# Designed miniproteins, single chains, continued (4): the designs that were tried, part 34

Each design is a single chain, and the fold is of that chain. pLDDT is the mean over its residues in the fold that is shown.

## One batch from the design tools (miniprotein)

Design m13164
Fold by ESMFold2-Fast:
Structure m13164 (fold): chain A 94 residues (1-94)
Amino acid sequence: MEALKHLEAALEAVRRGDLDAAIEHVQNAIKSVEERAEKFLKEGKEEAATLYRQAISYLEMAIEALRQGRTDLAISYLEKAIELLKKAEEVEKK
């Protein structure tokens, strides 16, 4: 998933203190996840779509934490989003 690559890049940016780059990577991940959520909603796969929308909520919270300089909180939200994205991928394969 392209979103996971963006989130890995975001985590590395946070670790090196490049919060602007981290925010850009998270925004790119949100766009990718929104497209996937819409696709699965149209296909009637509501469980997968709901998990993708929950991941977007955590990604939006991560951006806000990054804007506040709360890097530990941002990492926690990014990790939560990654878990939800992996779960959504498993659900969509069923």
Scores: mean pLDDT 86

Design m13165
Fold by ESMFold2-Fast:
Parts: sequence; C-alpha cells; structure tokens
Structure m13165 (fold): chain A 83 residues (1-83)
Amino acid sequence: KKLKLKPKLMELLREVGATESEYTLSDIRTLIGYYALEKNLFDPNNPTIVYVKDTLLGEIFGVDSFNTLDAQEIREKILSQVE
C-alpha cells in the first residue's frame, strides 16, 4: 500500500532522488536511510545511531537523534508524515 507524502517529507526525499508523491512505508524508510548516508549522519563508532539535530529530518521527526534498531519509533514517525 502506497502512502501520500506530506510536503516536508516530500522535500526531504527529493534530495535523494524521489520523483513520486506516494511511496510504500518500506520505500520511505529506504529513502530516509539514503538521506542519512548522503549527509553522513551516522555515528562513526555506532552505525545504529543517527544524529539529525539541525537537519530537515530532525525537524520533521522532532528529535535530535534516533536508533535505527527502534523500528516501531521510526515507523510511527514516518506515519505521522503521510496522509
């Protein structure tokens, strides 16, 4: 099932090549991962930690950092950014 992106999430995903207004939850998660890789947001000593303070992703999620292993938190944050 495809989810319609809210404007701020769409803006973020366009930085990593998103061309559509709707994606599956899995595709959105993958594109967010590409954003974190491209911006070098992963902790160099613990790649499960992503620092997003002062980034568009941090603004959208309302957090300074998150753990990639917290699948439920990430899912809930993504679902808050889709229509």
Scores: mean pLDDT 81

Design m13166
Fold by ESMFold2-Fast:
Structure m13166 (fold): chain A 75 residues (1-75)
Amino acid sequence: MREELEREVTLGIAEISLAVVRTTGLKQGLSPEEVAEAIRETAERIISKVEDEELREEIRRMAEEFIRRAVEEIA
């Protein structure tokens, strides 16, 4: 249970962090490409602190989805 809770908390923090980066970047007038780079950099910083390989992959997929949505809005 504790490990499962820690994984869920880590995923939640990652999701909130990526969402904040996307929302704040767009509000500050960054291009979708600049926002995508900021999301990628933030995700890599989070992933670098994560030991669990499955959790790293979930965070990567989450980041890709946020990037896709940011770029697709203008593409």
Scores: mean pLDDT 78

Design m13167
Fold by ESMFold2-Fast:
Structure m13167 (fold): chain A 68 residues (1-68)
Amino acid sequence: SLPVPSKEEFEKGIEKFLELLKEEGVEEAARLAQQALEYFRQGDYEKAYELLNKALQEWIKHLDAKAA
């Protein structure tokens, strides 16, 4: 089994996701991912995951619209 991601790897994952959202022009998802990163850096993991989940939902909507 793969080891669980470290805190540092999780932070890097959020940063990479934020850069992807900025490159793709998904403004609302990028805003939510940026807020998630800020809360994660503050140690508020519950709020970070809530915001990250919302960013993922906006990203999925963007992909669905792009595929249509």
Scores: mean pLDDT 81

Design m13168
Fold by ESMFold2-Fast:
Structure m13168 (fold): chain A 71 residues (1-71)
Amino acid sequence: MSLHAEIMRRILELRKAGKSKEEIGDEVVRFLEEHGLPEVAERVRKIMKETDDYDELIEEISRLVAEAELR
């Protein structure tokens, strides 16, 4: 399974469990750091500060991870 697919699946499970935007963001950041993408994790942290829209945050995470997998 791709890293992107695994992250998106994890976000969906956390969302179903009623986790907050901040909790989901923290889990994504931790997962990215564990998988050798600390630069992507830092960009996710910045986006979390810039948007209050949950769906916008998820879309940006999806885009950043997909771009990182192409490198």
Scores: mean pLDDT 79

Design m13169
Fold by ESMFold2-Fast:
Structure m13169 (fold): chain A 73 residues (1-73)
Amino acid sequence: DAAAIRQQIDAIIARMQTYQAIQRARGMNMVMTPAGRQVQARFGVVIRADPNTFIGAQIMQDARRLLALDDQL
């Protein structure tokens, strides 16, 4: 239902923010991706990812999942 989807959205945002903090701590080359721009537009959350790294790929996958969940509301 809508409440369960919103709970999943909140959990994914929290996870993405944690991954972003890890990227910063590691000095990774973080950029604004197309999915990141959509997340900022829909949720007001700024997420940057290094697309050449495993953590960055996870952030981008989470961003796409987040957008797909939002489209179900």
Scores: mean pLDDT 86

Design m13170
Fold by ESMFold2-Fast:
Structure m13170 (fold): chain A 81 residues (1-81)
Amino acid sequence: MVEEIKKLLEEMLSASEEERRKIAEKILDLVEQLLKEKGFSEEEKEKILNQVEMAMAIIIKGSEADRKRAVESLIRLLEKI
């Protein structure tokens, strides 16, 4: 699952804005499932999902440089889970 999310994050770097929106929805669903499988509490899941949603907004609407940084930050976050 982590590897699937990483692949989707990398796909967002070359995708159109419309495609990035669709990929973001898939990533959010996969992250929620991953956190549930890892046994995170509801409070911990909300905090992590909020961080992911904020990063998704940057990836969808931000500059290319901001998008790359946001993707790298999320990959590091997921590797710690």
Scores: mean pLDDT 84

Design m13171
Fold by ESMFold2-Fast:
Structure m13171 (fold): chain A 105 residues (1-105)
Amino acid sequence: KEELLKELDELEKEVEELIKKAEEQKNSLAKRTAELLKKAIELLKRQIEKGMDPAIAQKYLKEIKDLIKELKKLMEEDPNDRKTILKLIALSLRAIGLIFDIELL
């Protein structure tokens, strides 16, 4: 659906803003996580253009939105806090898993 591609374009812009914010904060782990989410968005857009089932696309769109929301929350926390660092690592691994799931379709 054209609506899905429009939402992905909006999310891509949001993630680009998060990359800039993470760079300004010198939070390299948050920056890398945001870059992985941008890659997931780009891959999902390509799969939708290739004819991915809209229901499957909506599922991945929701997962990307949830991961972006979690990243935004973690970026408001102390970047040197051990628990925050571990949560960012877990989030980056979830983003990597999502990239593989989208690629293998």
Scores: mean pLDDT 86

Design m13172
Fold by ESMFold2-Fast:
Parts: C-alpha cells; sequence; structure tokens
Structure m13172 (fold): chain A 105 residues (1-105)
C-alpha cells in the first residue's frame, strides 16, 4: 500500500530529523514538503520546543544551511514520488535519505 508506506516514510523522516538535531532551516523545509499532517506537526513542534537560534551566523553559514535544506527537500520529494509509484518501500527510502544526510553533514 503506497499510502501506508508514505506515512511510514514521513514519520521516519520526522524521527530522523529530531534524533539527529537537524537545523531549524532543514526541519522547516522538511515539514513543508511532508504530505502527512502528523509528521509535519511533529517537526513544527520540535522547532517551537527548540526556541530561536540566538547564535550570530555568517552569510556563508546561512547560505550553506539553506542549500542543504533545499537539497534534502528535493530528495524528500523524489523519494515520496518513488514510494507513490510503488518503486520504493519506506525503509529503502529512509536509507537513501539518511545516506544523503551523512554526505551533506
Amino acid sequence: DPEAELERFARGVAELAIRRNLSGSVVRELALNLPVPEAQQRLFRAMVERGPDTRTRSKEEVEKELKIARELAEKLRELQEQIRAGKLSAEEALEEFERLLRRLE
């Protein structure tokens, strides 16, 4: 069932983002690109619970974080399309997403 796999994938992405303490910019982009309300709400709650980032950031640091956020969001959309097409399971898609995370960190 592609919809059930998509729900599992979305929940897994939310859990991974929280567990790895991904930046607020990344968490926001993932939340905006998740079609599962429960997973999206979990990510938004995590952002609120973390509070504002009070650290001064360089232009280069902000640009790097936004680039990472966009690349992860694009991969998230690709994996969701493959799940909907029945080409990937949630587990396989999560493994690919985590591999990209490891490369971008």
Scores: mean pLDDT 81

Design m13173
Fold by ESMFold2-Fast:
Structure m13173 (fold): chain A 91 residues (1-91)
Amino acid sequence: AVKEMEEAGKTAVEKMRKGAEAMKKLPAEEAIEAIRDLTEYLKENIKRGAEALAKQNEDAEEIKKVGEATIKEIEAIAEEAIAKIEREAAE
Protein backbone atom coordinates (compact mmCIF):
# COMPACT_ATOMS: atom_id res chain seq x y z
CA ALA A 1 0.00 0.00 0.00
CA VAL A 2 1.00 3.67 -0.37
CA LYS A 3 1.72 3.95 3.37
CA GLU A 4 4.23 1.07 3.16
CA MET A 5 6.04 2.90 0.33
CA GLU A 6 5.97 6.18 2.32
CA GLU A 7 7.46 4.41 5.38
CA ALA A 8 10.14 2.72 3.23
CA GLY A 9 10.93 6.13 1.71
CA LYS A 10 11.22 7.80 5.13
CA THR A 11 13.58 5.02 6.29
CA ALA A 12 15.76 5.34 3.16
CA VAL A 13 15.98 9.15 3.56
CA GLU A 14 16.96 8.73 7.24
CA LYS A 15 19.63 6.17 6.24
CA MET A 16 20.98 8.62 3.63
CA ARG A 17 21.16 11.49 6.16
CA LYS A 18 22.80 9.33 8.87
CA GLY A 19 25.16 7.70 6.36
CA ALA A 20 26.29 11.07 4.97
CA GLU A 21 26.91 12.35 8.53
CA ALA A 22 28.94 9.21 9.43
CA MET A 23 31.01 9.48 6.20
CA LYS A 24 32.23 12.97 7.25
CA LYS A 25 34.76 11.14 9.48
CA LEU A 26 36.51 9.75 6.37
CA PRO A 27 39.04 11.62 4.20
CA ALA A 28 37.18 13.83 1.68
CA GLU A 29 37.77 11.61 -1.39
CA GLU A 30 36.70 8.43 0.47
CA ALA A 31 33.67 10.22 1.98
CA ILE A 32 32.45 11.37 -1.46
CA GLU A 33 32.86 7.86 -2.94
CA ALA A 34 31.08 6.25 0.05
CA ILE A 35 28.18 8.74 -0.20
CA ARG A 36 27.83 8.02 -3.95
CA ASP A 37 27.83 4.25 -3.29
CA LEU A 38 25.20 4.60 -0.53
CA THR A 39 23.09 6.82 -2.82
CA GLU A 40 23.05 4.21 -5.63
CA TYR A 41 22.33 1.39 -3.15
CA LEU A 42 19.35 3.22 -1.59
CA LYS A 43 17.99 4.32 -5.01
CA GLU A 44 18.06 0.71 -6.27
CA ASN A 45 16.32 -0.52 -3.09
CA ILE A 46 13.53 2.09 -3.44
CA LYS A 47 13.14 1.30 -7.17
CA ARG A 48 12.84 -2.45 -6.46
CA GLY A 49 10.50 -1.90 -3.50
CA ALA A 50 8.20 0.39 -5.49
CA GLU A 51 8.09 -2.09 -8.42
CA ALA A 52 7.30 -5.06 -6.15
CA LEU A 53 4.63 -3.15 -4.18
CA ALA A 54 3.04 -1.70 -7.35
CA LYS A 55 2.53 -5.23 -8.78
CA GLN A 56 0.36 -6.19 -5.75
CA ASN A 57 -1.65 -2.96 -5.29
CA GLU A 58 -4.30 -0.94 -7.17
CA ASP A 59 -2.44 2.22 -6.02
CA ALA A 60 0.45 1.44 -8.42
CA GLU A 61 0.66 5.03 -9.80
CA GLU A 62 0.71 6.59 -6.30
CA ILE A 63 3.36 4.07 -5.15
CA LYS A 64 5.54 4.91 -8.18
CA LYS A 65 5.22 8.66 -7.48
CA VAL A 66 6.26 8.17 -3.82
CA GLY A 67 9.24 6.08 -4.97
CA GLU A 68 10.33 8.70 -7.53
CA ALA A 69 9.96 11.53 -4.97
CA THR A 70 12.04 9.51 -2.45
CA ILE A 71 14.81 8.92 -5.03
CA LYS A 72 14.94 12.68 -5.79
CA GLU A 73 15.16 13.49 -2.05
CA ILE A 74 17.98 10.94 -1.57
CA GLU A 75 19.87 12.45 -4.55
CA ALA A 76 19.40 16.00 -3.18
CA ILE A 77 20.74 14.99 0.27
CA ALA A 78 23.75 13.27 -1.34
CA GLU A 79 24.53 16.28 -3.59
CA GLU A 80 24.32 18.69 -0.62
CA ALA A 81 26.58 16.45 1.53
CA ILE A 82 29.17 16.08 -1.27
CA ALA A 83 29.14 19.84 -2.00
CA LYS A 84 29.74 20.57 1.71
CA ILE A 85 32.65 18.08 1.90
CA GLU A 86 34.19 19.63 -1.26
CA ARG A 87 33.84 23.16 0.20
CA GLU A 88 35.40 22.14 3.54
CA ALA A 89 38.26 20.31 1.74
CA ALA A 90 38.99 23.50 -0.29
CA GLU A 91 39.45 25.52 2.93
Scores: mean pLDDT 82

Design m13174
Fold by ESMFold2-Fast:
Structure m13174 (fold): chain A 62 residues (1-62)
Amino acid sequence: EEHQVQITKLLKESELSDEEKEKALQDSVVAASGLIEAMGLPLSLLGPLILLFLDVELTYHS
């Protein structure tokens, strides 16, 4: 829940188009979900991992 607020804030503060923001978020969700599934990590790490991958996407793929 806390990480969802931070994700929303990062997206809102980004100067990207809505389409680019949606792509960055989707890529981050896929990466985070894949890592959790592959390594058997708890779902509590989904939010932190999405935030981490989203920050990278917004920094390097904007």
Scores: mean pLDDT 75

Design m13175
Fold by ESMFold2-Fast:
Structure m13175 (fold): chain A 85 residues (1-85)
Amino acid sequence: TGVRESLKEVISPEYHHLVDKEKLTKEEVLTLLKDLYKEHYGKEPSEEVLEEIKKVIDKKGKEEFDWEELAELIKEAHLIVAKHT
């Protein structure tokens, strides 16, 4: 989907291999969201932002996420960042 293509343009090259996977683990999703935040804002997410992102991921009750689910998580993470910025 367009999310995979857009992410590959933004995230660090070391994480491009994650975009080529059909599903990501919770740890891989968190890694991508942290990298997206760092690339976009030039700094690590705050402790509060990181906690809320983890909470959103955990709320799904899954160990693996497909790209449709990741697109929704990115949207939710963006709203969390907007709330704290």
Scores: mean pLDDT 75

Design m13176
Fold by ESMFold2-Fast:
Structure m13176 (fold): chain A 78 residues (1-78)
Amino acid sequence: EEELERLKETAEKLAKEMVEAGVPEPDARVGAVAAALGELGYSREEILKAAEKVREAVEKDPNLSVEEAAEIGYEAAK
């Protein structure tokens, strides 16, 4: 869906900016997906739920891409 593609693009950009600002990559992936969902108009409750699921996924698979994390966050926010 068009919304998921925008989320992936935004999360990739934000994750790169966060890492450049000194945020560790695992935390940057979670934070970038959360921020991208916020830009798309998701509520705080939906964003927190999505961030929790993304954090669990990153902890389970440290090699999880930002794009994959965005897909997990998007599904959890719906």
Scores: mean pLDDT 83

Design m13177
Fold by ESMFold2-Fast:
Structure m13177 (fold): chain A 98 residues (1-98)
Amino acid sequence: MKKKEAEELRKEAEKLEEQARELRRQAILKEAEAGLALMRASSLSLELSEEEGERERERAREEVERLRRQARELEEQAEELEKKAEELKKKAEELEKE
């Protein structure tokens, strides 16, 4: 039985799952940052002229789009790591059956 090889694969899977959790946490922080940027732009727009308020809203929209894009990329990376972890776990199960 290749029990040691299966244990090593399970440990690698656990590390990938931990990395995926960290990436998902970072994605949540990026979404929160986007929300704060929108709130700040809304507050500033009330104090600025109509033209300056539009420019500030445009800047905030671009920042929000950037942050949301980064959050999506982090979620996609986390999903890839989770899939790799599942493949490693399946391979470990097959080795334990031999």
Scores: mean pLDDT 83

Design m13178
Fold by ESMFold2-Fast:
Structure m13178 (fold): chain A 95 residues (1-95)
Amino acid sequence: SRKERETASLLSATAINAVGAETSARLAERHLEEGDVEKAKEHTKGAETDLESAEENAKKAIELSGSPEVEELARKYVERAREAAERARKALEAA
């Protein structure tokens, strides 16, 4: 159905945002190890932007689907993005 396709698209977007946040956090950590605080700040902002997008896409997927399985999966992706963004922020604050 159209609803199922839209839900799948929103879940895929949420997963992509979670991976984006994790990648940005790793890049922020790498740049801090190299002494590049400005690039670390840019990648930390990237992780925070991906978290915001993951939360928005997850909400839309949950509201559209009404499925407990979709809700569980969406929440897991958002938590991954949140942990990544928090890790990047903490590393930057410790620098």
Scores: mean pLDDT 91

Design m13179
Fold by ESMFold2-Fast:
Structure m13179 (fold): chain A 87 residues (1-87)
Amino acid sequence: MKQVEEQAERALKAVEEYEKNKEEIYKELTEKYGEEAAKKAMEAVDKAAELYREAYEAAKKGDYEEALKKLKEGEKVLAEAGKELAA
């Protein structure tokens, strides 16, 4: 299951980059969409980040089914947040 491990590692790396640049991302979103929309988007990203960390831990334990489930849930959270910002 190298593919699932690679997906989980990429997701974790994205989470780490997000955490490192969280204040800058929030400022950019606030400037583009307003404070309320930015806050809601950041909450969705934080939720996806938690799911991606859980996916990485599951993949490291060899629980690839749980890892894929968590990755899919994180993708859905981000897709829904992106759709709301575009609306």
Scores: mean pLDDT 80

Design m13180
Fold by ESMFold2-Fast:
Structure m13180 (fold): chain A 79 residues (1-79)
Amino acid sequence: PVVVRINVTLRGDVPPQSELDDLLTRAGDAASRAPSPEEAARAAQQTLLSAPFVESARVTATATPEGLALDIDITFRAR
């Protein structure tokens, strides 16, 4: 599926924009390679949780006529 929208809620000690952009790009890419919205949400969540500075992540994926919309709630570890 094509990821057409990413809505992000950021909590905790938010990393620099370049690190955040890289992380979100990798999560979106993982989601786009998944065969279903449920698996896309899981793939994106696993990608986010693989970063050592992420404390928790919750991802929901919604299929729209234009493609996949991701809602991401992410909490970063204290640095």
Scores: mean pLDDT 82

Design m13181
Fold by ESMFold2-Fast:
Structure m13181 (fold): chain A 66 residues (1-66)
Amino acid sequence: SQNSQQAQQAFDEASRLADSLGADITSDNLRDLSVQASQETDSQKAQSLYELGRRTLDGLRRLQQG
């Protein structure tokens, strides 16, 4: 589903950003969430995962900027 793909992409980007910030455990956890999101077949759960992924990515971007 579109939401599953968007959630996967958001968590994948967040994982890469966390890795660049030296947050290894956070990066690994976000990579696991990316995989989970890619396998989510429930549209409502996929939407919730996408919202979480986007919010997490935005938070990490703010940390990177200071």
Scores: mean pLDDT 84

Design m13182
Fold by ESMFold2-Fast:
Structure m13182 (fold): chain A 88 residues (1-88)
Amino acid sequence: MLEEVRRKTIELLLSLGVPKDEAEMGGEIAVEFVREGVPPELAIKATVNTMVSLMVARKILEMAGYPGVRPTKDEIEEGVKQRLELLK
């Protein structure tokens, strides 16, 4: 079910330290990929991996003294597409 995909994606992102508003966006992105024919497990995995990678990159930049920038939905979607291609 699409609700299960959204819920699992959000719960995983929250458990990994992603803020609630960004985690909710990730849940929506994972659901969109499932609607486009991506298997649920793969959509969740690719979305979580993309968003965590972007979050870690932002934290590294902040620790180095650079301002962290919130990723856009478009940036996350492109990152997920790249990861889906690699996970074939």
Scores: mean pLDDT 82

Design m13183
Fold by ESMFold2-Fast:
Structure m13183 (fold): chain A 90 residues (1-90)
Amino acid sequence: SEPSDEEIEKIIKELREQTAKLVQELLARGRPDLAAQLQQLTDLQINALEAYRNKDYKSEAQYRAQAQQLAAQIEREFGEELRELEEELA
């Protein structure tokens, strides 16, 4: 089943809200570098979802590839720190 426009809008809203909370916490902890990278990752994920809604599958694939590369970099550099932060905020 293909996600509806309403379902995609809900996912985008939830991504924005969760990222805003993490970004605020990282800024409070003196981690503006990681905050910026997480915001960039979320922006790429949202751009991929918007491209999918518009049936622009070429742009969707490009944004997903960029998001996967950035996510892998964040996991390698900050994966343990992010897991600890997520556990504290749970």
Scores: mean pLDDT 87

Design m13184
Fold by ESMFold2-Fast:
Structure m13184 (fold): chain A 69 residues (1-69)
Amino acid sequence: SLEDLLAALSPDGSGEVDEATRNAIAKALYGKPVEELTPEEIRDLVRRIAEAMGYQVTDEEADELAARL
């Protein structure tokens, strides 16, 4: 679920993804910080994470995840 995915992305399991985690992922995949990602790159990031974790994400859930990243 979206809540389980957010908990897995947060270092403390709170469902909040901290700035350090967001930037580490963005730099690893795109070579730039999260705030410089386009909406398309953020959606791609969400889909890659979801697929790696075995989650199915709807467009609504992907948009909410993008807003929290």
Scores: mean pLDDT 66

Design m13185
Fold by ESMFold2-Fast:
Structure m13185 (fold): chain A 87 residues (1-87)
Amino acid sequence: SADEVLAEIERLLREAGRLADVDPEKARELMLRAMELIIDYFESQGDEETVARARELLERFEASTDFEEQERLVLQVYTLFLDRLSA
């Protein structure tokens, strides 16, 4: 369900925030996992346009070596997820 996916995304992003200054590599891995869960959710809903947009943001995330940029991209994907859950 959307609520279960949201709870897992929030858990991953909260843990990533906790690890950002301690283990940035692990924080990045958790952020990547959160983005993949969002993409999987929209694929399951048949929302091809949102999947394409989220995948473009994911590609920018994977190409980035700047942690601050990676955090901004994750926030963009998360905001997209929240906006699409709104009726």
Scores: mean pLDDT 87

Design m13186
Fold by ESMFold2-Fast:
Structure m13186 (fold): chain A 56 residues (1-56)
Amino acid sequence: ASKAAETAAIAAGRPDLAKEVREASKQGNAEKVLELLRQVLPPETAERIAEIIKEK
């Protein structure tokens, strides 16, 4: 589930956020993962990836 978020952050040129996403997902903190994605991606795209993460 976190792999999609990590890949999206890397694709956006933000490997620092990919690292934070990985750490947050290890903690089970889905809310933080979503917040990080919203900083990098347009709201529409972030919401789509967030849905994938929640559904796993």
Scores: mean pLDDT 72

Design m13187
Fold by ESMFold2-Fast:
Structure m13187 (fold): chain A 92 residues (1-92)
Amino acid sequence: PERAARLRALVDEAERTAREGIEKMKQESPEKAANELAKRLTELAQRAPPDVGEALLEMSAAVLKYKDNFEEMEKAVRDGLERVRAAADALA
């Protein structure tokens, strides 16, 4: 249905944002890229339903927490996307 399609589109946008952010961290200052990714995730959360938005905000916080440890940050992003998907699926 329409709700499921909209939630999947939001999840896809979150995945693209995370992938782009991780790629940026490999090309420039990890701290700078982490701050930008966290900002973009927070902006996505403002457009998301509450449960999905909360998962996105947790992901944003995790990115900032691990901004000096790329391996932990990549894991946090991967785990965060799983939580975003689960929240979106519960609402569909």
Scores: mean pLDDT 80

Design m13188
Fold by ESMFold2-Fast:
Structure m13188 (fold): chain A 87 residues (1-87)
Amino acid sequence: MPSVEEIYEEVAKEYEERARELEARISELSKQQLDEEIDRLEREAMRRLFLLADRNRYSQEEIDELLAKLSEHFRKVVERLYELYEK
């Protein structure tokens, strides 16, 4: 059975790969389109996390820890994307 850390790493890796694909085409996007793509990536990562957490019946404390880690990762990626867009 995968650990909570393994699930976090899987979700974070998938999110980072999709964020890098977005970075490659960032110059082609309007601000509105960029915001919509960021929201979509975060929503999909959150959906994936909750699905895996539910399947493994993790406690609320474990889910809260995973969400805190994922939210911090989102913040760093979003800051990186906006910095690239504003250049």
Scores: mean pLDDT 83

Design m13189
Fold by ESMFold2-Fast:
Structure m13189 (fold): chain A 71 residues (1-71)
Amino acid sequence: SAEERLRAFLGAHWRRHEASIPADLSSFPEVDLAEERRRLIAALEAGDRLTAEVLAHRIVVQARRDGRTVP
């Protein structure tokens, strides 16, 4: 499913990049998680891996800012 693919991609991205995400996120723009997740699903379905990686990074940074677990 799209949700399983999204979770697998975000989990893999988090594991690769967690250590490089700084504690201070003030320099990162705030994003709408629901909108960015929709965009990521569309990028994954289109096979646009470069866009998917950019969107995944925005999602994991925003999840950390919100104190949420990356799904």
Scores: mean pLDDT 79

Design m13190
Fold by ESMFold2-Fast:
Structure m13190 (fold): chain A 66 residues (1-66)
Amino acid sequence: MDAQKRLEAEMQAALHTYREVLEEINKASEQKYNEILQRYEEAKKEDPEKAVDVFLQKVTEVTQEL
């Protein structure tokens, strides 16, 4: 019985850690997405075509960070 309870506790701890990591990744992804959108909207007012090219590259960089 004790061994089974230990396995269940370890499984729950691992699942909890995994969910925390997923939530952090999701929050970071959403924040980066919103930052890109805001910067794109602001840059679009000044130089729409150049802003698109620059932010396409920034999207690639952010994706690599995730």
Scores: mean pLDDT 72

Design m13191
Fold by ESMFold2-Fast:
Structure m13191 (fold): chain A 71 residues (1-71)
Amino acid sequence: GGKVTNVEVSIDEEGYYVVKFDVDGKPREIKAKSVTEVMMYLLALTAEGVIDPESAREALRKIIEMEEKLK
């Protein structure tokens, strides 16, 4: 799987989670209604070998941290 770099986590004006990142230098984006949905997309990409598991773990950590701040 590709190395995930430059992970950015934000919430847009409509309340969607927007996760932007690079995989082997190619920009990618996940836009989802919940953090659970974002996690499922990242796990699917990891299972398919698109992204490397260690990088996916770091992305999930940042997303969880953001969710905690939004309580």
Scores: mean pLDDT 78

Design m13192
Fold by ESMFold2-Fast:
Structure m13192 (fold): chain A 57 residues (1-57)
Amino acid sequence: SAMDEMLRRKEEQRRRMEEIEKRIGPLLVETQRKHPGDRKALLETSEKISEILEELE
């Protein structure tokens, strides 16, 4: 059924999002903690995040 398929897909998305957050979350947090206001560090972290997101797409 379409609803069952949708639920399975939703669970897969949830797991994928959790994996993404595990990889990206610490990166952003650490950059802000260790280099607050450092535009270069923030830009580099943003690029890494974009690459990870594209990679997992």
Scores: mean pLDDT 77

Design m13193
Fold by ESMFold2-Fast:
Structure m13193 (fold): chain A 80 residues (1-80)
Amino acid sequence: DTETLTATAETELFRVTVTVTAPKDLAAQLRPLLPEAARRLAEAAEEAYRRGDEEMVRLLEHQEFSSSEGSQRAEVERLP
């Protein structure tokens, strides 16, 4: 009934992993979009860090989304 998809992207400062659980039909549509979503989130985290927005960086590090059709989770890791 559901399928779990994972995509990972890295910038100079951050690594982002996006995990989505959705019905198979929706998961098939989301599969080609996940790598770009992970990359955009990593770039957003790097931009927030560079401007000194510590609260935004913390929000991006711990993102979870839920809907009636499934759930999405993003994990953001700061690289040394």
Scores: mean pLDDT 72

Design m13194
Fold by ESMFold2-Fast:
Structure m13194 (fold): chain A 62 residues (1-62)
Amino acid sequence: MTGAEAAEAGIAAGEELVKQGRYDGGATVARIGGDEALKLGDVEAGRRALEYADEIAKQGGL
């Protein structure tokens, strides 16, 4: 798995959970994807997924 793939998977899973009203879960999986992207050396992909996680958390009142 590449960093971009990890971030994309986290963002996609987060989006699906948000559609179900599960903001806490959505933020969590997007953050996991971002953290994995950073571990794989993809700083830009990691940052994108982490920013998306923060946005979900704010929308959910977390």
Scores: mean pLDDT 85

Design m13195
Fold by ESMFold2-Fast:
Formats: sequence, C-alpha cells, structure tokens
Structure m13195 (fold): chain A 76 residues (1-76)
Amino acid sequence: TSDMQQDRQQVNDIINQGDDSISNGDVGSARQTIDQGQRQVQQMRDRYGDDPQMRVFTDMADSVIQQHQLQVQRLE
C-alpha cells in the first residue's frame, strides 16, 4: 500500500541521514538518526509484522541501524 511505501521511504531517509552524519563525524546527529530509525522500524514491525516483504525490509533496516551504532561507538 502507499502507507507501506511511505514508511519504507521514511526509514531509508533516516538511514541516509545517518550515513551523512557518520561520514561528517557528527556523533550527535548520528545518535538522533539511530534513535529515530529504531523507533520507526519498531512501529513498522507493530503495523506490518505479518507481511513477509516488510519483515525482510525491517530486518535489513535493523542490521543497517546496528551497523551505524557500531560506527558511532568507534567515533566516541
């Protein structure tokens, strides 16, 4: 549905903002995008948890956000 597409785009935008913040060494902004990404992914799991395609997307998004957390820890 269009709502699923919008939620996926929102998470992708957050992840891209996180990549930019990490690349610029902006730890504060990177932490904010990690927190927003985690909340958005959890909301999507609650809304669409039975949808197989959304499960794949949220699992991949969680992996990327976890990778961002590790990168931020290296910058601290």
Scores: mean pLDDT 86

Design m13196
Fold by ESMFold2-Fast:
Structure m13196 (fold): chain A 87 residues (1-87)
Amino acid sequence: NVEEVKKLLEETKKKIEELIKEAKENNVDYGTLVARILEILSETQKKIDELKAKMSKEEQEEVDKLWKELGEEVSKKIEEFKREYKE
């Protein structure tokens, strides 16, 4: 249900924040960080799609909005990281 998606999104956000912190502390390059984040997002999207199959139309719409918001937040964090690194 939507609560399972909310937990999944919260866990995904925490993983991404941890990866960004680790990248800053260990001088991980921008391309490697982005690749790891995209892998996590891809796995999360697949799980969300499976959960959506069990949801009402209203719940699916709420999930789509939450997923879009996470994507926008993650994109912003990636751009902030990029500004600190010259490739």
Scores: mean pLDDT 82

Design m13197
Fold by ESMFold2-Fast:
Structure m13197 (fold): chain A 80 residues (1-80)
Amino acid sequence: SLLEAAEAAKKLIEFYYKNGMISKEVYDKALKLANEAIEAAKRGDEERALQLFDEMISLLEKEGYKELAEEVRAIVEAAR
């Protein structure tokens, strides 16, 4: 489900930060988007949840975290 995908993406982002693999600034922005995606998914707002995932993936790609962006993309595609 999109809710499970959003929660999985949040845990993945937290894991990367805990292991020093992303900056605090990028972590804060990605975590905000992940929390908003969880809230949208809980409401059944699939369109908004998917939009927030796209924003998160774009953020991670722009900041140079291509591997993390691809892992988030895979989580989202598995939930479709």
Scores: mean pLDDT 88

Design m13198
Fold by ESMFold2-Fast:
Structure m13198 (fold): chain A 96 residues (1-96)
Amino acid sequence: MKMSREEVAEDLEAAIELLREVAEEIKDEEKKKEINELIEKAEERLRRGDFRGAIEELRKAAEKALEAAEEEGNRELVLKVIGALLLVIAAENGLA
């Protein structure tokens, strides 16, 4: 699917919002901090128009969030992380 720059940005902003919601629910304070730092890096890259850099940081945030949610046995958070990752994948494919 061909995506506009605006559609790519919307998907990445939606992924950021979902990952922030996930981070708030993570009980491990160290992992929560690491996830939030990666989200902040992604937001900075997105503001600069570096969509590929934003995607890289969001993939890292999603991987850490998935690990934390799995360790906590929180299936609802796991599904939210998968949702965010699908938005990141859609954005990445939209840049091709």
Scores: mean pLDDT 85

